# Designed miniproteins, single chains, continued (3): the designs that were tried, part 11

Each design is a single chain, and the fold is of that chain. pLDDT is the mean over its residues in the fold that is shown.

## One batch from the design tools (miniprotein)

Design m8353
Fold by ESMFold2-Fast:
Structure m8353 (fold): chain A 78 residues (1-78)
Amino acid sequence: IKHVVAGPDPRKAFEEALKLGGKVVTAIGDAELAVENGKRFGADVVMIVAPSLEQARREAEKVKELAPDVEKITIVEP
C-alpha cells in the first residue's frame, strides 16, 4: 500500500484515488479492514470514506500506523 485517500465525499475521494493509479481498495470507516483487504489484494491505494473530515483524518492516520510503507496521505475535503 503506497497511498491513502480519505474523505467524507465518496465521489471526490474516488476521483483522487483514480488519479494516483494502480489498484484501489475502498472501505467505509474501517482502517483495519481496509489495510487487511489492501494487503490481501495487493492494493496500491486504500480509499476510506468517513462521515466527517475529522474522522477521515483519524482513519487515514490509523492506516499509516498499520501500514508504515504508506508514502503519502491525501485528505479530500467535501
Scores: mean pLDDT 78

Design m8354
Fold by ESMFold2-Fast:
Structure m8354 (fold): chain A 79 residues (1-79)
Amino acid sequence: MIEEVVEVLGLTPLGRSGEVVRVLKPGVIRVGDLILFEDDLVSVTVLSRDGEVVARGTVEGERPRLGERVTITIRITEL
């Protein structure tokens, strides 16, 4: 299973989306990709800057609120 570690800047007050600002453990996710956090609190969809789905996975770590930077671990389940 692919496991990636990224630093994410929060884009919404409720922590539903963030932008990848740094990749700490590389895989398929790139700086500038968008992380969408799903309502189950563990699932994420990764979008490229042009809106294409890059990956789906499960997340460990805190959800970034607007303007916050957090490190999260994503286990890729779908490419």
Scores: mean pLDDT 81

Design m8355
Fold by ESMFold2-Fast:
Structure m8355 (fold): chain A 64 residues (1-64)
Amino acid sequence: SVEELKKMSVAELAAYLIDLGLVADQGEAEEFAIALKASKFSAGEVHKAFRDKIPEETLLDLLS
């Protein structure tokens, strides 16, 4: 999962973030992807950031 994220291009990572329901806008997704790559994110940071940033209720709302 995290190793795959590190190997993704900005475009692929942006598409992944949209797929996860974290962002809906392509521009927002690309900005988030660029920030993640610039930060040299760790596995723990990625998991923590994704869980803490998107409540379960918000994920359900985005998928509905």
Scores: mean pLDDT 63

Design m8356
Fold by ESMFold2-Fast:
Structure m8356 (fold): chain A 88 residues (1-88)
Amino acid sequence: MSLEEAKERGRAVGEETGKALAADPERGRALLAEARARRAEAAELLGSEEAVELVLRALEAGVAGDVEAAAEAGAEIGALVWERAKAA
């Protein structure tokens, strides 16, 4: 997988997630609250607080109806995943 491919996949996931959350903001807010409550666990699993921050940003954007911002956050997550895979 290339960096560009990883960013495209991340953007697509972010866009899909953003659209789903924008269609049901109440459920989106519940998911965001759960993600925030599990932030420390997620940071340990992902090995990066920056990755957790991007996930939270995507969820916040989706709940706000900003699908493009959710897609952009997804693309950044894709880039981080690619960098980790490259190092392995």
Scores: mean pLDDT 79

Design m8357
Fold by ESMFold2-Fast:
Structure m8357 (fold): chain A 83 residues (1-83)
Amino acid sequence: VEEIVIEDSDSVEEVYERVTDALKKAPEVIVTLKTKSKQKTEEYVRAIIRAAYDMGKIAEVFDEELTRVVAATPEVWVEKLAA
């Protein structure tokens, strides 16, 4: 499992590159968005979903106090659902 934290100063391109790099190294990547801006959250979520799609992974968005996105292989998602 690889964990990434995104700050308000990160660019959409940097987010995409960090997530794609992490997905090459780990079957599961958890991205936490430390922004309360709805616009930036939407832009970052789109970049993360695009990175997951381009890497053949599945992404799911969790809206808690901070937005969290989990991108993982289909096998990891099957294991999470079976656990």
Scores: mean pLDDT 77

Design m8358
Fold by ESMFold2-Fast:
Structure m8358 (fold): chain A 83 residues (1-83)
Amino acid sequence: DTQRRQDIQRTIDYTDRAIDALRRGDIQTADDYLRQASWYAASSSDDLSFQAMRAVDAQRRGSQDGIRYAQGLRNRANDVLQS
């Protein structure tokens, strides 16, 4: 329970850093942060893992798509954390 909440918080933290990197045009740093977010998401739930994979895929198509899907991951992770 405590570990799961920490993994979800790490998912949010790395996703926020990825969004900031995408806004700066730093695609490599964003990819690294989204991979970290995906790792913690996979440890916490299948739904968050799926959303993280979609965000990683989206950022390869463009920064705007990457930001949109990363925001979706962040919102879902926050909803789970608030439950």
Scores: mean pLDDT 84

Design m8359
Fold by ESMFold2-Fast:
Structure m8359 (fold): chain A 90 residues (1-90)
Amino acid sequence: SPLEKALEAFEKALEALDKGDVETAIRYLQEAVEYLREAIKKYPDDEDVRNAFEAANAALVALQRGDIETAKRYVEEALEYVKKALEKIK
């Protein structure tokens, strides 16, 4: 599912951020954003999917500013929203 793929991409983005690999983290976050766009089309009324999408984009903005700590916080927030959406969309 797009949500399961977004979850995997966020987990890989966090791993890259923990290693200081910002370029790899940006690629995984961009992949997660694309999967979340697919999820929004499929589940347009799910607020957790929308909140995950907003948090992922905030993480990308933070990385563009060089703020790794803020980016990591937003990725963790996006992960929690994706997990909540997955609990509902069995």
Scores: mean pLDDT 87

Design m8360
Fold by ESMFold2-Fast:
Structure m8360 (fold): chain A 102 residues (1-102)
Amino acid sequence: NVEELKEVIETSSNSLEKAAAHLALAKFYYLQGNEEKAKEELEELKKLLLEEKAPEELINRIDVILKKPTLKPEDLLQLEEDVALYFNMTLEEYRKLIYELE
């Protein structure tokens, strides 16, 4: 639910939950064909990760995706893996978190 993900972004004090919610919203908008909104959520994810002092490599990955004219499913999958790894989670653990937030 988009409203529940937005509530997590606004109310959670947990950077992992906020990052996961932004990425889940990006995927939701991508699946709905709204690539502009998907990219907006990736920009917010980038902003959050910069505030968290995330590695330059992760920030650069997001920048590369944002510069593409069209998003691909593999771009979002790779970003899920990179974000999960940054927070010391397996992709399966990360996806369980997303499922619980939705």
Scores: mean pLDDT 80

Design m8361
Fold by ESMFold2-Fast:
Structure m8361 (fold): chain A 109 residues (1-109)
Amino acid sequence: TLEEIEKIREEAEKKAKEAKSERSRELFLAFAYAAEKIKEAYENPEKKNDYITEGLRYFQETGDKYASDDDRPLTLQAGAEIALGGMSDGKTGAEHLRKALALLEQMSK
């Protein structure tokens, strides 16, 4: 649902604010941006692919810049979950976004 996606975005922004490293902060912010773009995709189906592509691209670029080699598999998995989130219905999409957030939380520890 759009409300659940918005809650996930807010949770990611809070995690970015609480992050102790630039790496974690920037990755949580990029995820929050991707969640916002997925919400916009559900609100505008005609531009769905454009919104998903933009959100995913920014997340992937942030992962390339900030993820260590050891953490790279987690950011790639999170990116795949973001893509599935955008391509799914609102309930299943929110579940994929929660999976992506959980993967990023593993990098922050």
Scores: mean pLDDT 83

Design m8362
Fold by ESMFold2-Fast:
Structure m8362 (fold): chain A 75 residues (1-75)
Amino acid sequence: MVEGWRETLINLIEQELRDDPDRAREIIRRIREVTSFDGLKRVIEDIRREERDNPRVVENLDIVLKVMDAVLERQ
């Protein structure tokens, strides 16, 4: 179910980085190259660190990470 998470993240990045399309494209490419849930979580953590000065991006990525962690804990 990495595909569902990937699509959600791509949509969030496109919306939050609309004014920086080159940066959005770079991040989306990294997300699309991920084939595992652990890999996706790692990419999200890296993006969150890189975008630390963008509060909207950080807030949205924190929500995604919390939901991903909750899914892993329940399984």
Scores: mean pLDDT 77

Design m8363
Fold by ESMFold2-Fast:
Structure m8363 (fold): chain A 100 residues (1-100)
Amino acid sequence: SVVDIVRRLVEAYVNGDKEALREAMRELLKIIEEKIQKNEFTEADVTLLTFLGEAAIDNKDFELAQRVLELMEKALEIAKDPELKSFIETRINYLKEKLK
């Protein structure tokens, strides 16, 4: 359940449990990857991916940050709506800038 994953993510964040936070983030990324494959990816998912990318960078989890960028690039490749494409591209550039 997405609700249960989000609850675990919030609890891990509040408790400073970096391993539990990483696990919850990885589970959310798997759900987002499935949404991309089903062509169900939306602007709300771009916002969530941006948040997960920022959290990964702030925690110096560069492997997870790279996974976020990989999923954003896959979403950009299959997106048909120009406005969604532009939003994804802007957020990819933002996260890449934060990684410098």
Scores: mean pLDDT 85

Design m8364
Fold by ESMFold2-Fast:
Structure m8364 (fold): chain A 95 residues (1-95)
Amino acid sequence: SLIEQSQRRLLQLLRQHSHLYNKDTLTDDEIAIIGEEFALATILFAYQLGGSLPSKETLIALLKRTMATSTLSKAVAANQQQILEKAIEYLDQLL
């Protein structure tokens, strides 16, 4: 299922790339990885709350709200718009 695939992918990314949140600067590839992590986390969080996948529009709104209200590392905060754009691109490809 999409949910099981999303869980496995998010865990893989977090295991391989947790060090990105301690970096002073992010490359375009690293921004894309963090974007994928935010997209997958949003899918899983929304599913856990509602028991079903909401619309893509609801997921994008939740993603935007989460990023706006989260305490982000300096490098993530500096690249927040690009990370958001990559997360939305990933949601568009996945859904």
Scores: mean pLDDT 82

Design m8365
Fold by ESMFold2-Fast:
Structure m8365 (fold): chain A 79 residues (1-79)
Amino acid sequence: SKEEVYKSIYDSIKEVLEEAGVPKEEADEIAEKMAEIIVNSNLDEVQKLIAELVDIAYEKGLTDYAKATTEAIKEYLKK
C-alpha cells in the first residue's frame, strides 16, 4: 500500500540521517518531508529527484555515504 511505501522510505531516510549524526527530532521531520515528496511522485519525478540529490552530493565533495546523503537531502529541502 501507499502507507507501507511511505513507512519504508521514512524508516530508511531516518536511519541514514541518524547515522550521519542528525538529532532524532530533526531526522524525523526531514524523513517525513522526503517520504511525503517521494510517495506523491511518479517515476519520472523520482528519477529527477535522485539526479538532483546526486548533483548536490557531488558539489559538496563528501566521501562518507551517510553524510553525503544527509547533506544532499537537507539542501534539496531548503529549496
Scores: mean pLDDT 78

Design m8366
Fold by ESMFold2-Fast:
Structure m8366 (fold): chain A 103 residues (1-103)
Amino acid sequence: MQQLQQYLDQSFQNIQNRQFDDALSYSDQAIDIARQLGDDYGLAMSLLMRGTALASLGKVSEGSRLIIEGMDIAESLDLTPEQRQRVDELLALMERYAFYLGG
């Protein structure tokens, strides 16, 4: 559990700092751990972060598919207010990057 949260936090920070290669690496590790733990919230967050990193690196089609998958999982879950706030923060960050990329 602590290792998953650490990789999620590292991936989020790297996206925030536009370090997309590092964000991709940490989100990949987070996906693997979330799947092993059956942590659907962690899986949703890690898929959204991986998708954002891939889209920002020019792999828009692959990134968009992961963002859709992550959002579908997140919307299916009864998230705590804190978890929903974290999803909303990531979505706001994604929206800023989509605007910057000339979307």
Scores: mean pLDDT 81

Design m8367
Fold by ESMFold2-Fast:
Structure m8367 (fold): chain A 85 residues (1-85)
Amino acid sequence: LEEKKEEIRRIGEEIAELLSQLSEEDQERLLELVERRVEEAAAALQKEAAEKKLSKEEIQEKIAEKLLELAREALEEARRLLEEQ
């Protein structure tokens, strides 16, 4: 869990650096992606927790896993947007 949190933090720092180089339009596109993915991840976790009767620890691990996936997707999108400039 702590290792995943550290990775999320590092990816977040890299995204922040890339954001300073993105246009306002591209920043908005990235925010839209993040918003959509957060909603999808929340819905998926709620469904899984209800269906599989996950423990508190399993839920925390799944949250960290989904946040890490989202961070990686956001980084990939930021890099793609910067490349297209």
Scores: mean pLDDT 76

Design m8368
Fold by ESMFold2-Fast:
Structure m8368 (fold): chain A 61 residues (1-61)
Amino acid sequence: SIMDELEEMLKKEKNPKVRKQIQNAIALLKELSKSESPEVVETVGRALLKEIKETIEKAKK
C-alpha cells in the first residue's frame, strides 16, 4: 500500500525537511482512511509521493 511505502521511505530518509513532509503525508492519509475509500487514499497518497520526490530532487541542489 502507499502507506507502507511512505513509512519505509521515512525509515530510510535522513533529510529533516523530507522526513517532515513524509510524516505529514502519513498523518493526512491516516485521517483520510477514517472516512474515504482505499482507492481515494491510494490516489491522494500517490500525489503526495510525487510531491515528496520533487522535494528530494530540489534538496540535492
Scores: mean pLDDT 82

Design m8369
Fold by ESMFold2-Fast:
Structure m8369 (fold): chain A 63 residues (1-63)
Amino acid sequence: SQQQVLQTLKAFDFDNDGFLTSREIKAFLQLSGQEVPELPESDVLTPEIEQLLVQAVEQMANS
């Protein structure tokens, strides 16, 4: 359901370009009830953060 995850992430992506800042990622994880990891100061998504976001989106979508 990667396509469904991307659609949901766009709702939290304020400029709708498919990229999220570390700040937006942290806020999204808190809203989904996930543990917030130590995020890099860079706005670049890491594979670890991407996987965590996928899990968070699927949990929210299943609610």
Scores: mean pLDDT 60

Design m8370
Fold by ESMFold2-Fast:
Structure m8370 (fold): chain A 64 residues (1-64)
Amino acid sequence: LSEEERQKILELTKEQMRLMGDAVDRILEAGRQSGFDPEAIRRAAEEEQEELRRRVAALKAEAE
């Protein structure tokens, strides 16, 4: 791998980790707002997982 490609992979990895952290924070906030209703937490987790999957796929596509 070239220096530039290694840099790009590192940058993508950092961005993916940031997106995952944001998703976890939003799920926790949904829990707090609902008084830790298990159903509300489950729905928030499902929505965040779906969104995270789409965003990560878009990042990888743009990396080309």
Scores: mean pLDDT 77

Design m8371
Fold by ESMFold2-Fast:
Structure m8371 (fold): chain A 81 residues (1-81)
Amino acid sequence: SSEHEQILEELERILEEARELRERAVAAGLPKDVLDQISSLLGQIELAVKEAKKEGITLEELRNLLELARRLLEQMRALVA
């Protein structure tokens, strides 16, 4: 469905932003404990995107993964700010 495609596109955008945030945090020389937290959050977003691409996934499962990825990205933004 179009909603399925839109959610997958949004998850990919979230993943791209999360990767950029991690690169910016490393370049800015943030403390190791903060960088470790950022890397952990990025890893969780990567797993959510992989789960979203599984065959037979429902729209409800996709919506839940999108909300999870959004919350994880917000946590990353807070650590980089």
Scores: mean pLDDT 91

Design m8372
Fold by ESMFold2-Fast:
Structure m8372 (fold): chain A 79 residues (1-79)
Amino acid sequence: SMEARERARRVQELLERSRKLIADEKANGKPPLTPEEEAEYRERGIAFLKEFGVEVIVLTDEDYRFLVALGRVIKEEEA
């Protein structure tokens, strides 16, 4: 359906922005986040992926870093 295609496009755009954020942090340094802030961002990222039917596999520190970045991108969209 058109709704499913639009959801898929939105997911891909936010995933791309999350990867760009990680690349920027590697180039310019990661901002200091509290453990509570990191947990909140990870929760937002996981909730978003589940909402759009994306399976979440968390096995490595890189997976956690990606979820934090996704949560930060989502928060920026809400601002």
Scores: mean pLDDT 75

Design m8373
Fold by ESMFold2-Fast:
Structure m8373 (fold): chain A 83 residues (1-83)
Amino acid sequence: SAMEEFDRRVAELMREFEERLKKAKSREELEAIFQEFSDELYAVAAEASEGQSPEERLELSRRVGEALRKAVELMEEKLKELE
C-alpha cells in the first residue's frame, strides 16, 4: 500500500539521517542535515498523499510528525555532544 511504501521510505531516510549525524562536527552541519532530511520527508509525504482520502492524509500527517519529532530528538542529543 502507499502507506507501507511511505513507512519504508521514511525508515530509509531516518537511517541515512542517523548516519550523517554521526559524522557531523558542527551545529551548522547538523542544521544542514536536518533541513535536507525535512525536505526529503515532506517530498515523500506529498507523493504518498496524492489520491488519498482525508482520513489517510491525516494518518500520513501524524507519521510525518512522529518522524520529525524523532529526528529533532536525535539532533538535540548530537548537539549536546558538540557543545
Scores: mean pLDDT 86

Design m8374
Fold by ESMFold2-Fast:
Structure m8374 (fold): chain A 84 residues (1-84)
Amino acid sequence: SAKREATIEVLMKEAGLSREEAEEIVDRIIDEAVNELGISRSKVEELLYLIATKAPREEVGEVAKELLEEANMPEAVAELEATL
């Protein structure tokens, strides 16, 4: 995906990681979130992309809320809303 690719490129440039190291880290985070929380892969990719590209806090928070709702974590959604 374009968002996954952009996240990998940012990690390579900012953290000095090889492409293989960046792919392993990104894919591990996505796979753990999908397998452990049952959230959509595309939403995890979107959140990582926004964080990596230093998107505004409001945009990051909105996608994070959607992920927490998919994970069935309504208490975490309420806590996030209190900090936004």
Scores: mean pLDDT 79

Design m8375
Fold by ESMFold2-Fast:
Structure m8375 (fold): chain A 80 residues (1-80)
Amino acid sequence: AEETPLAAEVLEKLEELGIKLSPREKEAVRLIVQRLERNPVLSQEELEEIAKESGLSVQTVGALEGLVLLALEELEKEKA
């Protein structure tokens, strides 16, 4: 997936929080951010598509979505 400015900020925030991600997990995070920029809620089908594209389980992608939402909340607080 192409890295958007928001995806780069999310990945940097997760690293600042001490969360180490594999290359596959970083790719899944980029895909999650790209989908969330278009839609506020990720569908089950989108989670399954991201899992297939990244080579991760749907459960792992769901956990990464939780981390992305945490990073987005922290970034929003910094802008307030």
Scores: mean pLDDT 80

Design m8376
Fold by ESMFold2-Fast:
Structure m8376 (fold): chain A 69 residues (1-69)
Amino acid sequence: GLIVSKEALEKAVTRLYLEGKITAEQANKLGKLVKQEKSDKVDVEKLAKEAGLTEEQIKALIEEAKKYV
């Protein structure tokens, strides 16, 4: 999957939440998972799947995260 910094993923999550593309529950779960990662580099698809995002939401998150790398 796409590997990005924690900051890039956090920015992408915030943007999708503000656009109504993910729920507050999904955004909060993603934020918790990001904080639990030992590396500053995170796999967007892996964490999004663990947060219960749909395939469409995962694709949107990957495309948004690419803007911040």
Scores: mean pLDDT 87

Design m8377
Fold by ESMFold2-Fast:
Structure m8377 (fold): chain A 86 residues (1-86)
Amino acid sequence: MPSAEELEALAEKMSVEEQVELGIELAKSKSPEAQQAAMHLLLLLAERKAPVKDLLKVARAMLASEPKDSGEYKVLKSIIEVLEKE
């Protein structure tokens, strides 16, 4: 599993579209490590001024794979609500 630092370095070499695609694939894997990597990638996309629509694609894919009683689910829910408010 890539570290946050490795994920940041990888993301810098990728387009926004490539980062979104990677985030969705990581979210679909359903492993805890892949969900963590998808979260880091979502934060990197937000810091790089990615379109809200692209951020929502990754966040929604992660939410679909996350248990409702997890802390991660609550964080993702809050992120989606903030992004939907623009």
Scores: mean pLDDT 74

Design m8378
Fold by ESMFold2-Fast:
Structure m8378 (fold): chain A 90 residues (1-90)
Amino acid sequence: LIDEIQEVLAEMVAATDDPDHAARAERLAELVKKLIELLKKLGKSDEELIEFLNGFQETVLPRLVEIGALTEAEAERLRAELEKLKEEIK
């Protein structure tokens, strides 16, 4: 399970190098969804999963824009996908 989580995190890093900028946000959203499923298997509650997504949006997402991994437009698309994930968990 921890190896699967590490694999998803590595794929998230690789997604930031995708030459198709539109695909970066879509791929990252898919990988965050996979990470949420792995965290569920690890025993994380729905509340903890939502807290994780909130932290990602507040901390990780702005940092990805700052380092040039995502444009502001890509970050907004990813934020919208993460909001949908939070609604699906509730």
Scores: mean pLDDT 78

Design m8379
Fold by ESMFold2-Fast:
Structure m8379 (fold): chain A 94 residues (1-94)
Amino acid sequence: GIEEIEELKERAIEAIRAGDLDAAMEEANKIFRLGVRALDEGDLETAKKAIEALFEIGDVVRELYGDDLEGQILEGVIALQYGVLSLLLKKAEK
């Protein structure tokens, strides 16, 4: 649910600030899976929260590690996850 997504987002941002991009990717993947499940269950509010969380995590990665290859890879993965969930949400709202 929404509370779990917020906790995962906070953990991802803390991992990024600590330089642990692998841990950040693991938390982002958990948020993405929760967003997909929420869409499958018709929970659009939780899906929107997952999209917002991924966007915020991507912003932090770009700000701190945008010039680093590992940061660019993580940002790219998060951008794909954000894009997929956003398109699925638009389809679900029709």
Scores: mean pLDDT 88

Design m8380
Fold by ESMFold2-Fast:
Structure m8380 (fold): chain A 73 residues (1-73)
Amino acid sequence: MEEQKEAARNRLRQMAEDIRKEGDELRSKLDQLAEEYAKKNPELAEQIKSLGDKLRDYFDRMAEAAEAAAEAI
């Protein structure tokens, strides 16, 4: 029983780390994409940056939820 709870907590904590890592990688890619489109379509570049800000908040909230779930079990 306890080993299963520990395994589940480790999985949830790993998910939180994966979410943060994917969030950082995606934000970097979106920044690069926005810079590329700034030359051809500044309006689209602005939309991409806005998406990056929203995704940053979303990933932070998802990571916190995964950590909270780990603490709950």
Scores: mean pLDDT 82

Design m8381
Fold by ESMFold2-Fast:
Structure m8381 (fold): chain A 77 residues (1-77)
Amino acid sequence: ASATAQRVVEILEQLRAGEISEEEALERITELFMTEEGLPREEAEERARELLEQERLREQVEREGEKMEEELLKLSE
């Protein structure tokens, strides 16, 4: 579990760095769940999609946080 999580983080870091595409990240995470956890492809792909969705939501929250901080700074003048 922890070893799988570490490898997932590595793949997500490569995705964030623009070294791999979202499609490639999905495939690599899917294969990882299949090989490390023995999940069927369909279940592994579903979990991989959930992880990529969570990463997108994290980026969205981070961007919204930055926008709110910028708006608050503008309102303080």
Scores: mean pLDDT 74

Design m8382
Fold by ESMFold2-Fast:
Structure m8382 (fold): chain A 80 residues (1-80)
Amino acid sequence: MTLTPEDFAAFLAGDEAARARIEAAVRALLEAAGITDPAEIDARVAEFLERLRASEDPMKVYVDFEVDLGVEILKKAVLG
C-alpha cells in the first residue's frame, strides 16, 4: 500500500482509520525488509508516527523512511 498526502493530513487531524492505514503500511514495509521482532516493529512504527507529528513535511518523513529502509536492505544484501 502506498501512503498519500491525504492519509497523513487525515492522521494529523485525528482520523483513527488513517492512523490504522499508516501503521499497517509501515509494519508491512518493515516485515518486507526482514524485520521479524514484534518489539522492534512496534518501536519503529511508534518512532515513525512521532516523526510525522513533529514534522512540517509528512511526505518527506515517509520518503526518508522508505529510503533509509531501502539502504538497510541493500547493505544487508551486500554484506550478507
Scores: mean pLDDT 80

Design m8383
Fold by ESMFold2-Fast:
Structure m8383 (fold): chain A 89 residues (1-89)
Amino acid sequence: MVKVTVKYTLKNGEVKEEVFYVSKEQAEEIRKLLESDPFSFRVLGPDGKPSYRVLSQNTIKRLADILKMSEEEKEKLLEATEVEFTIED
């Protein structure tokens, strides 16, 4: 299984981090979505792992759906000031 880390910053400055384990097919779907979105940027994390900073609300919502996040978790991501996705093989 592939590890996906979602890191997001709330309006109050609080940073949240959640870890998901997905199939290789789901990970590939996430990669394609991020690479096709002009408002998703590949960044290098502090640990040298590739991460994506996502600015599009539509893309964030679709990513949350692929990860099967609850409606409450999706709303928190949509209200966040910064959202990053890290995909580890």
Scores: mean pLDDT 79

Design m8384
Fold by ESMFold2-Fast:
Structure m8384 (fold): chain A 87 residues (1-87)
Amino acid sequence: MLSEEQEKEVNELEKKFLTELLEAVRTLSEADFRAKAAELTEEYLKKLREIYEKAGVPEEEIEKKLKQTREGAERLLDLWLAARKAA
């Protein structure tokens, strides 16, 4: 189970990730955004794994959480690109 300090670290990491993604979708072409989003997602997942490992989360649970996070990020990117095309 994550401590309050570890939960804060996860929240700050997520906030930074979402902020960088939102800046990228506003400023970059679709192709450049997709490339940058892939790079940001891999960095985010790596740092998230490090926090979970320090917290003693079982490896199986870490793999499941990271997979869900990756899938969530991919869905979010598709939604943001669709919204940008509709505007």
Scores: mean pLDDT 82

Design m8385
Fold by ESMFold2-Fast:
Formats: structure tokens, C-alpha cells, sequence
Structure m8385 (fold): chain A 97 residues (1-97)
């Protein structure tokens, strides 16, 4: 599941002009399923983590800078497993730039 999420993000960022709301919704569903079922994160923490990932992807799609200070504050509220997941996504996004 993690590999599928990372592949979908990479495909979206390589084809920014073709990204739709349906693609974002499918990605969000994959992220929630991964966090809830594979990582065992609570529902509230999974929703927060999914929101952070969505913000990171939207910023990347629009070539906007991420507010690193606000990102750190949000990450501190999440369990370590969710933080590691978001960190992997952040590194993938930075690599594709």
C-alpha cells in the first residue's frame, strides 16, 4: 500500500496539468486505508495526517512553498508512525521538484 501511494503521488506530480479532484480523492482514500489498517493509527490522527499530505501535494502541484514551521507544529501532534509516513512523502515531493 505505501508503494502504491508513493507511485500515485509521483505520477500526479509528473503530470500536474492532468491531475483531477478524483485523483486527489482516490489518493486520500488510499492514505486513510494505509494509516488505519496497516499502521493502526487512530481515526483522528489518520484524518489529520491525510490533511497534511493533501496540503503538501496541493502546494507541490501549484509550485508553492511549504511553511516548514507550521508543518513541524502539525507533525508534533501525530504519532511517530504517521510522522515517518509524512516524512517519506515530503522527501518524495522534494526529489521530484
Amino acid sequence: MLEEILEKIEEMLNNKEKVTELDLNELEKMILDYLLKELGVSFGDAVLASEIVRELILKALNDEEVDEEKLKEKLEKLPPKAQEFIEKIKKLIEKIK
Scores: mean pLDDT 82

Design m8386
Fold by ESMFold2-Fast:
Structure m8386 (fold): chain A 78 residues (1-78)
Amino acid sequence: SEDEIADAILKLSEEQQKLVKEMVKVVQETAKKLVDKGEFDKALELAKKAEEILRKALETGDFEKALEEVKKLAEEAL
């Protein structure tokens, strides 16, 4: 599934790839904060939910909506 996501990202426009990079950054920064608190299960759940949001964006093209959903998810996880 990770390889399928990577291949799909490579087919995106430059603007869409930028939104995906921002989503990855938000998830990585939030996951680090959760790991620093010893909340490993929350960090893993954040990663799984973010992947689901990204998969939906790859199907719909709604990357701006996906970024906002990921930002909200990250805020709620902290």
Scores: mean pLDDT 85

